# Designs tried in a protein design run: designed miniproteins, single chains, continued (4). Part 63

Each design is a single chain, and the fold is of that chain. pLDDT is the mean over its residues in the fold that is shown.

## One batch from the design tools (miniprotein)

Design m14309
Fold by ESMFold2-Fast:
Structure m14309 (fold): chain A 65 residues (1-65)
Amino acid sequence: MEKLKEGEKLLERLREEIPGVVGVEIKDNKVTIYLENASVGQLLLAMGVATELRLLGLEAEIVLK
């Protein structure tokens, strides 16, 4: 449960800093971040969050729409 709470806090920060985030899904220890019209900087921020989530033992994936 704590891994999910830490993931949610990271995802909340991601949504505040990256306006291109159109959705976030958490399922079976996998986090999927959906980006639309993301800039290179927004992609780098999303990749950073994905790396932090992987360090917490979660799978992380970025999907471009």
Scores: mean pLDDT 73

Design m14310
Fold by ESMFold2-Fast:
Structure m14310 (fold): chain A 56 residues (1-56)
Amino acid sequence: SGEEVARLALELAVERIKELYPGLSDEEARELLQTSKDPRVIEAQREALREALLAG
């Protein structure tokens, strides 16, 4: 289920990014997750991964 955890983590990370930047689309949020070095974006990814792991 590593692929399922990764997918859930990405979905949760996208939602967290959209909470930080409400005007972004899902695609824009995914690009930000891939390219950004903003500590808030990095933390959003960490928290999303933690949530995805705990949801199993």
Scores: mean pLDDT 82

Design m14311
Fold by ESMFold2-Fast:
Structure m14311 (fold): chain A 55 residues (1-55)
Amino acid sequence: GAEVERLRRELLELASQISPVVKMVAEREIREAERRGEDVLALLRRAIESVRKLL
């Protein structure tokens, strides 16, 4: 949904500020979570909080 796409974009922009490798890992984890039917919204919110602590 729109909320998932918004949070995905926010996470990837924050991750890219750390490094290209972190962005690639984040993209892979999101795709795997979607493929497995996991709660992507919860994953994205937790990941954004973690990345913000590193910035």
Scores: mean pLDDT 81

Design m14312
Fold by ESMFold2-Fast:
Parts: sequence; structure tokens; C-alpha cells
Structure m14312 (fold): chain A 94 residues (1-94)
Amino acid sequence: MTEGERLFWKASEAVNQGNYEEAAKLYEEALAHPDLRGNPLVLTALADVYKKLGEYEKAAEYYEQAARSFATHPDGKGLAENLKKEAEELKKKA
């Protein structure tokens, strides 16, 4: 398991504990690690956390990044469209 993967796991535990600010920090640290840079699952998890924090503009930005990343995968088209729609809905709340 890489250091980025360990940070992702710690962030997921912070989410389970309701510690969304710590989770956001840990997911951002995971994304800074080369192995998880641009990883659509990490981007989606970070967007979900910002949505929980009420930071809808940041959540929308990360959902859009995740959608672009998923769109590069043959199996990711449906996920990309769903995340793009979520981002558009959050921008209306921001």
C-alpha cells in the first residue's frame, strides 16, 4: 500500500467519524501523492466531503475534475455524466 493509499484510508476513517475538515485535508494530501494524482475516486470522495461542509463551489469543482478523469475511462462515461450533473446542481446552491 502506498503512502497516498494510506492517506486515502485515513481520510475515509475521518469521514466515518464525521470529521469532515480533517477528511478534506487528508484527501487533498492523498491527491498530492503521485500515485493518486487525478484519481477520480479520491476526487469524488473529496467533493463529497466539501458538500458535507457546505462548500458547494469547491465540491462542484472536484466533481467536475472527477468527471473529466472518469470520462477518459471506457467504463467511466456514466459516472462522468452523473458527477457533472451533481456539480451543476451544487453550483445552483453556491
Scores: mean pLDDT 84

Design m14313
Fold by ESMFold2-Fast:
Structure m14313 (fold): chain A 103 residues (1-103)
Amino acid sequence: GPATITSVTLSPSGDIEVEAGEEITLHAKAETSDGKDVELQLLRRRVGQPWELVTEPKTGKEATFTVKAPDEEGEYVYRVLARDPESGTTLASPAVRVTVKKK
């Protein structure tokens, strides 16, 4: 049958605190019913704002994203969206809340 994305995770999980402009390393993992690769998209939003793509998507079952924290202090939410490029089916990870503090 068609591949189904069965799980998506983003690590570290839960709530983290960083300084403005500090590097954040996030590890994404996706599982599919047939073991095939997916497109992994790292998305961020400021609380109350729309989701935006943080960096170029990566293809695989696992990806490491190293990105700079926003320069503006505040509360941000990160998630990874896994997409099957053949079917267009998507599944999102649990959200990771990032509190950005002024340097």
Scores: mean pLDDT 84

Design m14314
Fold by ESMFold2-Fast:
Structure m14314 (fold): chain A 55 residues (1-55)
Amino acid sequence: SAEELLREARELLEELKKGDFSKVPRLSDLVVRLVILGRVEEAERLGKEVRELLK
């Protein structure tokens, strides 16, 4: 479900903030899945946060 994907994405984003860059491919997959499920605004916000952490 979209809610489960959003929960997982938030957990992985917190791990990425702690320096675990191995989570980036999984986060990118979750962004795409959220777009497909119609959760475009949440997907765009998540993608932006990931990009900001990779500067």
Scores: mean pLDDT 84

Design m14315
Fold by ESMFold2-Fast:
Structure m14315 (fold): chain A 97 residues (1-97)
Amino acid sequence: SKYLQQALEALKIALKEVKEAAKKGDKEAAIEALKRAIETLRYLYEKTTDEEAKKVLEEALKLVEEALRAAEKGDLEAAIKKLEEAIKLVEEELEKL
């Protein structure tokens, strides 16, 4: 629960930063925001002992890694959609608590 809440906060910050980068055409800023989100999610995954929370964090991490690949190709709209999918996944798991 606590680590999923921290993951949700990190993902929401990344979404805001990637949206701002997209408005400016700043691909590099979007990539840096996504890398920070990946680092945070990996840290939370290692700290989490709850198996169900770990599975959600692993799926969210995969979505953010896909967002990073899209951003590296210049597709910031696809990166935003993948971040929104990751946010929804974490929010839905938190609603079950």
Scores: mean pLDDT 88

Design m14316
Fold by ESMFold2-Fast:
Structure m14316 (fold): chain A 90 residues (1-90)
Amino acid sequence: DEELALAQKVLAPAYEEALKLAEEIEAAKDEVERLKLELEVARKYLEALKKLLEEAKKKGLEELAAKAEEGIEIAEKDIEELEKRLKEAE
């Protein structure tokens, strides 16, 4: 499955970074610090989805490109909610 292989290759760095930050998020006792770490993870995932969309379009993988576009819209909304929560917590 060429689409699955491409998605795994492009998204793997963001997943690895999220795993490294997971322990720091769990150790964060301050809500502001936790939200900042969660926001960093979410932003890195969004950038990985944007790269996936670009690569899918270059290879003509229309279904993967559509899924990446949907994922970007969801990730952008999640980031807006995290930014709102961070602003309210500060």
Scores: mean pLDDT 82

Design m14317
Fold by ESMFold2-Fast:
Structure m14317 (fold): chain A 70 residues (1-70)
Amino acid sequence: DEEKKKALEEFEKKVEELEDLYLAGKISIEEYLEKVIELAKEFAEKNKDNPEVVDYFNHIIELAKEVLKE
């Protein structure tokens, strides 16, 4: 599905931008993960009519939250 692929590609591009900021030392790992969670929530809401896409982004949110736990 082209719509699903586009959503994933846009998300990956945004995550790469956040990774670049983290690798440049401009944001912490905590800030990076929090921004990834916010981005995944945004993309889930944008694609709320596509349950598989929503489930995928919810899974990303759960994984990022687990990494944030110490």
Scores: mean pLDDT 82

Design m14318
Fold by ESMFold2-Fast:
Structure m14318 (fold): chain A 99 residues (1-99)
Amino acid sequence: MEAKKLLEEAEKLLKEAEKLLEEAKEKFKQGKYEEAIELAKKAKELAEEALKKALEALKLAGEEERELILRAIGLALRAIGLIIDAEELIKKAEEELKK
């Protein structure tokens, strides 16, 4: 019960993070680098929170709960990908602001 709730919360956070990262990419395309950085930082924070919840769910999952274990691993990998993408966008936007 607890592990399933953590995975549902992680999935919701990842959906919000993905939406914010897409908005950040659009702001970057528009030359709105400060707004892109702010949105990407928020996406990163949500993805980091989702990663923590997915890893906690993995710790709580029983050995017989194979589907929950696989779902937790999948969400954790997705969160890591979003964190990397957000950090790369922040770096690129900060480099543009220094010009």
Scores: mean pLDDT 87

Design m14319
Fold by ESMFold2-Fast:
Structure m14319 (fold): chain A 56 residues (1-56)
Amino acid sequence: DPEAEVLRLFLEAGYSRERAEELTRLVVAFAKALGLPDSALVPLAEMFLDAERTYG
């Protein structure tokens, strides 16, 4: 389940459960807006976390 894997990634990154759920919904909404398949959800979450480490 890609959506559950995205939630797990955010939780492991140290986000609170509430924030991890918000970020997971954001990633899902972004993928749907771009017409991307569910297989893109985990890569998008990893790119977000990489950007946070590089630019946050």
Scores: mean pLDDT 82

Design m14320
Fold by ESMFold2-Fast:
Structure m14320 (fold): chain A 100 residues (1-100)
Amino acid sequence: MEEEIERLKKEADEGNAEAALRLGVLYMQQEKYDEAIEAFERAIEIDPNNVEAHLLLGLAYYRKGEYEKALEWFEKAVKIDPTNKLAKYLAERAKKEIEK
């Protein structure tokens, strides 16, 4: 785990968006949502139109209970790919949490 995280950090620093996404996913599995957010933000910095990075960043905020921020990132994912049904579904879920 630690060795994999260090490798992924280096690859993300070298401009590998996939490494940044994978790093974020590992942090999500550990419930380290702030570290996951940083990793997904790095993926978006490298590839601004990466739908998966926007979706996962929104999911990290959702897991933190920051539903308004989660909605913002899910809506950005929908704007990049309007055919992404998962992004639309997650945006609706975030809206319902805000309305409670």
Scores: mean pLDDT 87

Design m14321
Fold by ESMFold2-Fast:
Structure m14321 (fold): chain A 99 residues (1-99)
Amino acid sequence: AIEAYKRAIELDPNFAAAWSNLGAVLASQGTPEQLELAEEAYKQAIELDPNFAQAWNNLGLFLFHQNRLEEAAEAYKQALELDPSFAEAANNLRYVLSR
């Protein structure tokens, strides 16, 4: 999966979905270096497409797993502002705010 997403980025560096997907794959590997690269990939996806609600939710999940709860809550709020029907982001936000 990583090689396919890297190839997509080589062909179109502005493809926000490929950056978000790369972030998810890197985050799943769990090394400190891969986690740092995952955060950069999610932020690149958001920079390219700030209206990509799924990327905001994915960043929120990443930040939550890093115990960065205030930043995670803000990312989930952005996802919900963009898509008020985004049930996953709403549930994630409620969970974070209960901390």
Scores: mean pLDDT 82

Design m14322
Fold by ESMFold2-Fast:
Structure m14322 (fold): chain A 109 residues (1-109)
Amino acid sequence: MAAAQDRAVEASKKINELVKLPDEVRDEIERIVTEGAKKAIDAASKGNLEEMEKASREAADRVQKLIVEAAKKTNPEKYEEVEKLAREYGDALRDLLVQTAKDIAEQSK
């Protein structure tokens, strides 16, 4: 299995090849990921693995939906391809957020 980081990068590259996401959408994705990561790290540092997984999933699902909605407006003809790639990106992002939160929480001891 490819590392979560590699999977996220590959899916992101393919999405960018099919549709150009507006800067506003890219900025919102960065904000969602940053907030999700902070929440997941806080939960992991407190030993709350369920909240860590929930925060990571919520951030990933929100990013996936944002990409799909942007593609629907900009390139409706590519919608199905982008929806599949957005799902792959979301799954990889969730795994990456979980791994990062666990690693950072362990380093903070």
Scores: mean pLDDT 81

Design m14323
Fold by ESMFold2-Fast:
Structure m14323 (fold): chain A 82 residues (1-82)
Amino acid sequence: SREEAFELADRVFEGMRLGMKAAQEVIDEARKKGIELTPEEELRVGIKAMGTAMSVASVESPEKAYEAARQTAKEEIDRLVA
């Protein structure tokens, strides 16, 4: 139905915002620990976290989308500094 499609779209867009927020918070936490990322690396972390949050938000709660995005951001930073 149209209403169900609109509700799904709203959840996905909320996931996008939560993913961006999660990525920024994780990047800031890494910076406080002395991990310096380039702007290109920060963008990569953000894109991956946003993608994860949007996907999770389509089927799960906003809280789970945020937690999944944080985990994705942390894993990407760990990969970049390995």
Scores: mean pLDDT 88

Design m14325
Fold by ESMFold2-Fast:
Structure m14325 (fold): chain A 65 residues (1-65)
Amino acid sequence: NAARGAALAAELRANRPAIVEYARAHPEHREALIAQVEGQIRQARALGFDEAAAELEALLAELRR
């Protein structure tokens, strides 16, 4: 539902800096993290969680830098 999607998006927004910092500190885990986020984007879109999908896409862009 939309409320769960919005809550997930807010949690992703709050945690993005920590996830990006972790990925930068552990480059050996970067490829696995990218694959996981790509899977989560597909799932969020399938569920209609557009706001959460947008936050995951922003995270994916940061991980690909």
Scores: mean pLDDT 82

Design m14326
Fold by ESMFold2-Fast:
Structure m14326 (fold): chain A 89 residues (1-89)
Amino acid sequence: LSELLVKYINLREKNADTIEEVTRTTGDALRFMGNAETARLLGNEEKLKEIEELAKKYVEAVENKDEEKIEEILEKLSELSNEITKELE
């Protein structure tokens, strides 16, 4: 999580040309952090690692300005979020 925060800060400085880009990446980072914390609270280390791997791919996609890849990664995050929610039942 701390590593993701450092990467997020670096991403903001290197790849953000506008306030809009900073706002978008901030929102996405919070989505990753929220899902990672939920997985951690559930003790699901496998899903936590999967979220962390997805976050690394997200940072790479934003650095490359690959909008298609960003959307694909966010769709996978939504699927993981649904799977984590099922663990609460």
Scores: mean pLDDT 70

Design m14327
Fold by ESMFold2-Fast:
Structure m14327 (fold): chain A 63 residues (1-63)
Amino acid sequence: EDFEEGIALMEEGKYEEAVVKYKEAIEKDPNLADAYYHLAMALKKLGKYEEAKKYLLKARELE
């Protein structure tokens, strides 16, 4: 699953690749709050704070 692949990439420090996998997971399941949360964490690791904040807010709306 794309979400699990994203988590594995995060554990390996491959944050840009993890972002791609989390976005793919969201396309398949737009209500998967965990995918938005993890996407925000990956974006923070990449220094993309404004984009990360947007996805973190979306994750909280879905909870």
Scores: mean pLDDT 83

Design m14328
Fold by ESMFold2-Fast:
Structure m14328 (fold): chain A 56 residues (1-56)
Amino acid sequence: MTEKLKEELNKLISEAKELIDRIRQARAQGNVDEARKLQKELLEIGNKIGELSKKL
């Protein structure tokens, strides 16, 4: 049970890192709306990480 939660947590962390890189690219290219959309997705992933951390 705990092992599956750790796998899900690691997957979410990887997705968060990818979103951070994409946000940086969007900002560098002046795509403010895209950066804002990606920031919302990052916040949602952060909330999921928080929920999983409470279960560990």
Scores: mean pLDDT 82

Design m14329
Fold by ESMFold2-Fast:
Structure m14329 (fold): chain A 84 residues (1-84)
Amino acid sequence: MSEAERLAATAEALLEAAREVRELADRLEDKEAAERLRELAERTEEHARRAREAAAAGDVEEAQRHVERAVEALTEAARLLEEA
């Protein structure tokens, strides 16, 4: 698998993870926590989409930066869920 193909696959996995975070947020009775999780899911989706686009264009460096940003947002979402 090429580096670009690997990053595209990672971006797709991050999009799926963001969807799961949104589903969890929709089940929360705490409206503030739900809104914060939706913001983190949106941030993850935004960077994952940009990573996929950069990977498709062969811009490995840009794709990697966006994957890192998406992972950062997803890690924050996971931390909030663990503290709930």
Scores: mean pLDDT 85

Design m14330
Fold by ESMFold2-Fast:
Structure m14330 (fold): chain A 86 residues (1-86)
Amino acid sequence: MAEERRRIAEGLLEDVSKLPLTPEQLEKVRKLAEGLANAETLDEAMKKLREISKVLDEAAQTPEEKRQAAIITTAHALLLVGAFLE
């Protein structure tokens, strides 16, 4: 459902706002999250999530920030699988 994907994208943006992203990195993640919300297949959505994961890893400077980035991407990967299987 498109609405479920939109809610996942919004939750992802809320979670990533807790990481020290630059305005440019935040804008990049926001555009990728829009692409994720508009994805018609799980593979397309997961491709967008992998690109977001790369941006978050680039932004993370401490081991704690890198752990938070990994948790965020893993949690949202599971939510996307659920959304496309329902």
Scores: mean pLDDT 81

Design m14331
Fold by ESMFold2-Fast:
Structure m14331 (fold): chain A 71 residues (1-71)
Amino acid sequence: MKEAEELKKKANEYRQKAHDALFAGDLETAARNYEKASEYYEKAYEITGDEHLKKLAEQYRRAAENLRALA
């Protein structure tokens, strides 16, 4: 569980950076950070099998793609 907890922590950190960038109007930085958050949630899912993490990874991947489509 320690590795999965570290991956979730990194995912949460990137999610927070993405939210901060989005509120600042920096769509490119928000997209990159949502993409990294998605990657870390996906890695945590691969270790734990927790479907909630898979859904978070998919949601943040879609958020990143939507923001890039606006840029």
Scores: mean pLDDT 85

Design m14332
Fold by ESMFold2-Fast:
Structure m14332 (fold): chain A 86 residues (1-86)
Amino acid sequence: MRRIEEEALVAMATLTVAVAALAAEREGNEADAALAREALRRATELARAGDYEGAVAVLEEAAAAVKDPEVAALLRRAAELVREAA
């Protein structure tokens, strides 16, 4: 059961970051959208390699770098989901 729960948490985190990127893009915030998309790419690569701590760090760094507090909140939520999977 733990492995299935970990995979579900990672999938939910991935979707949460994708939603953050889409929200920023829809609002015309290209800088935040680019940061969220890069965080999605890097965090996904790290999580696939089993580096969940690295994935959390990337998401937390992106949350600190974005200007929109709602985009930042979604990125932090994704980091918490990955942390629960670790």
Scores: mean pLDDT 81

Design m14334
Fold by ESMFold2-Fast:
Structure m14334 (fold): chain A 58 residues (1-58)
Amino acid sequence: YNLGLAYESLGRHDLAIEAYKEALRLDPSDEDAQNQLLSLLLKLGKVEEAAGIPKYVP
């Protein structure tokens, strides 16, 4: 999660995506990581990758 934000700040979108995915593998309930990854994937037009991310966390 925090590493993903750092990569986004550096413009390293591919590394940011990987960092968010790893955060979600460790904690699938991390709503911040889910929201940031989904937002970034949609912003980049990576719709198929976005489809694999939970859209809502209770």
Scores: mean pLDDT 70

Design m14335
Fold by ESMFold2-Fast:
Structure m14335 (fold): chain A 86 residues (1-86)
Amino acid sequence: VDPRELELEIRIAMVRMKVAVLKLVLPKIEDEEARKEVEKLVEEAERKLDEAEEALARGDLEEAERLIEEAEKLAREAEKLAEEAL
């Protein structure tokens, strides 16, 4: 196994876990506008993670890393908004 590929797979798994936690928190956000924004960011992050896994399957490590970085940024923004709304 390529050590860099394994590192990227671990990063995908970590972001997926964060997204799963955020989905559990969504029903606790009473502000409808904030809840919709968090949901949108979570959905965008999941899409980027799916695209990153496809890039890894093709051996495109540079594209996978870029997509993971975008997903990490989206997940961080969603986490911040969720924490502020709770």
Scores: mean pLDDT 87

Design m14336
Fold by ESMFold2-Fast:
Structure m14336 (fold): chain A 80 residues (1-80)
Amino acid sequence: SEEEILEEVKKVMDKLVALGHISKETAEDILNLIKELLENKKYDEAIESLEILLDKAEEHNLPEEIIEAVKKAIELLKSL
């Protein structure tokens, strides 16, 4: 569901802010972007955005919990 996807993305954003990788404002902007894409049924663009986030998370060796949350969000999105 879109709600589950947004919950997983929010979890990732909250962790990135807590670890000092992004600002709270940047996290809110990213979450709002994903929300807008989902509301407009732009699922392919939402998947692309999350895949970019996954690549950055893996590149910066972020905790496994964050990487798995992004992967789960992508999997849920692909099921729509």
Scores: mean pLDDT 81

Design m14338
Fold by ESMFold2-Fast:
Structure m14338 (fold): chain A 61 residues (1-61)
Amino acid sequence: SMAEELARRLEEERLEELARRLAQKTGMSVDVARALLRHELARLSPAERVEALRRTEQWLA
């Protein structure tokens, strides 16, 4: 559905921004940060992914 496609794109945008912030905070490459975040999110349900992204955003704020 259009709503599912939009939600997926918004999740990807949030993940890209978080990967960039994580890379800057830790000194790892953006590619490594993105891979780690994708790996962790892949183990979670959609609802758990939303909460995990929110917590990560707060930690990196």
Scores: mean pLDDT 84

Design m14339
Fold by ESMFold2-Fast:
Parts: C-alpha cells; sequence; structure tokens
Structure m14339 (fold): chain A 66 residues (1-66)
C-alpha cells in the first residue's frame, strides 16, 4: 500500500496535473469556438519537448482570455 508520497509519485502527480491543465485549456478553446487554435494547441501538447508544451500552455491561456 502506498502510504507515503515518494519523489517518483510526486513527479507522476505533477505530470498528471499538467495533462489536466492541458485538457482544460483545449476544452475552453473549443467552448469559445476557437477550434483551429484548439487543434494546433493539441498537437503542441503531443510534443515530447516540455519546452514546447510550456509555450503551448502560455499561448492557450492568452487565447482563452479573449
Amino acid sequence: MEVVLTDTTRWIADKLREIGDEVDLVIKLKQAGKFDEAERITQLFASPDPEEREKALEEARKLVKE
């Protein structure tokens, strides 16, 4: 049984949180009618490069604010 939060478990939890934020932003873009932007952002989130995913998160947040 997992009774303590290990460094590995914390890393996995952080990654799951990042994925949750990505999904929420894509849903908000689609709800705002920005389907083309949502498609592009989704492709960026599929990138293995964490730097590209961070840039996609920042761009998605800017698009959602409109």
Scores: mean pLDDT 71

Design m14340
Fold by ESMFold2-Fast:
Structure m14340 (fold): chain A 70 residues (1-70)
Amino acid sequence: MEEVKKELEELAKEKAKEAVEKYVEENPGALSEKEKEEAIKKASEEATAQALALVEAGKAEEALKLLKEA
């Protein structure tokens, strides 16, 4: 199950990066590079925690779908 956790962390990080990059494109100058990195880290950690909670509930497929849906 360590492999599933790692996959969820990687997907959460990728999605967090996409979301923050989209926000910066829509709001130029709203975030500094440091704030952008911090936002990605926080969003990634929250998404990973939510996905892991779904996996523990036996909803691994739903967890992956949550991380893939923007």
Scores: mean pLDDT 74

Design m14341
Fold by ESMFold2-Fast:
Structure m14341 (fold): chain A 84 residues (1-84)
Amino acid sequence: SAAEALREALRHVDEAIEAAKNGDYDKTREHLLRAVQAASDALAEVPETRKALEHLGRAIDAVENGEDPIPHLEEAKRALREAL
């Protein structure tokens, strides 16, 4: 279900935040990709998920540019909770 996909995305966002706090950006990237996949699965049924996907994209860009992804991950988490 879309709700299960959104909960899966939330779990991966939480794991990405913890990995980023530990400086493990390979693990952050892995969980970001899983969060994007799960959120994308919900998008057709829950269009509000688009906002979460935009924030997840900014988090990926931050990791690739050596910037802090956590603020973008926190915004993605907020948007995913609003979509539920």
Scores: mean pLDDT 90

Design m14342
Fold by ESMFold2-Fast:
Structure m14342 (fold): chain A 108 residues (1-108)
Amino acid sequence: MGEEARREAELARRAAEGAGEAGREGSASEKVAAGAAAGAIAAIGAAEGARIAGRRAETEEAKRAAAEAGREAAREAREAAEAAKDEGARRALEGAAEYAEEAAEEAA
């Protein structure tokens, strides 16, 4: 369980990084909005992964790793929100960041 929790936290962190990159796609306004929405969904998924990893964590190291993954998801979503030019996409990414921050706090 401890090893699985650490692995899930690491995967959540990587998913958050990918979500940030997807949210920053900007070749066209329609593609930017779609990329930002995909980024928000990925960030929420990463946050849930961090929350589950934290709940399953049997060691303080695994709990810290899960909390860190959640904070990374929040940071990536915030950066993607700043890059988003579509108001709906920006709002979705901001919501995803808040959700990830909450998941990180629960994992700690």
Scores: mean pLDDT 66

Design m14343
Fold by ESMFold2-Fast:
Structure m14343 (fold): chain A 60 residues (1-60)
Amino acid sequence: SGLSAREQGMMLRAVRDSRGWTQRQLAEELGVSQATVSRWERGEIAPSEETLAKVEALTA
């Protein structure tokens, strides 16, 4: 919904950084591999709507 994969990846990194988490720790929270988080943060692939909803919940 209006955000590019790159912008979504930057948002993921910002949320992770605000919590002091490694990519592994964010991956564990989201139920995915660390490699998937790395690819999202680099903008190589877009996260699912379910993943974006979980990340939004982490900013509350």
Scores: mean pLDDT 82

Design m14344
Fold by ESMFold2-Fast:
Structure m14344 (fold): chain A 62 residues (1-62)
Amino acid sequence: GDSRIARAKEDYVGKTPEELTLKKGELVRVGPQQENGKVEAISLETGEIGLIDPSVLELLEE
């Protein structure tokens, strides 16, 4: 699909307002990968949208 659910593998602190801050174990909905290699994600706990390094995410499959 165009988006998937992922889980943060570790704590991640955003360095800019465009970056998402997550705690280990938080669930996000992952969108398309950006040209800089980051992905757009939406926190399912806070509803915040931001960019995150996909290496800190574990994609969940049904």
Scores: mean pLDDT 76

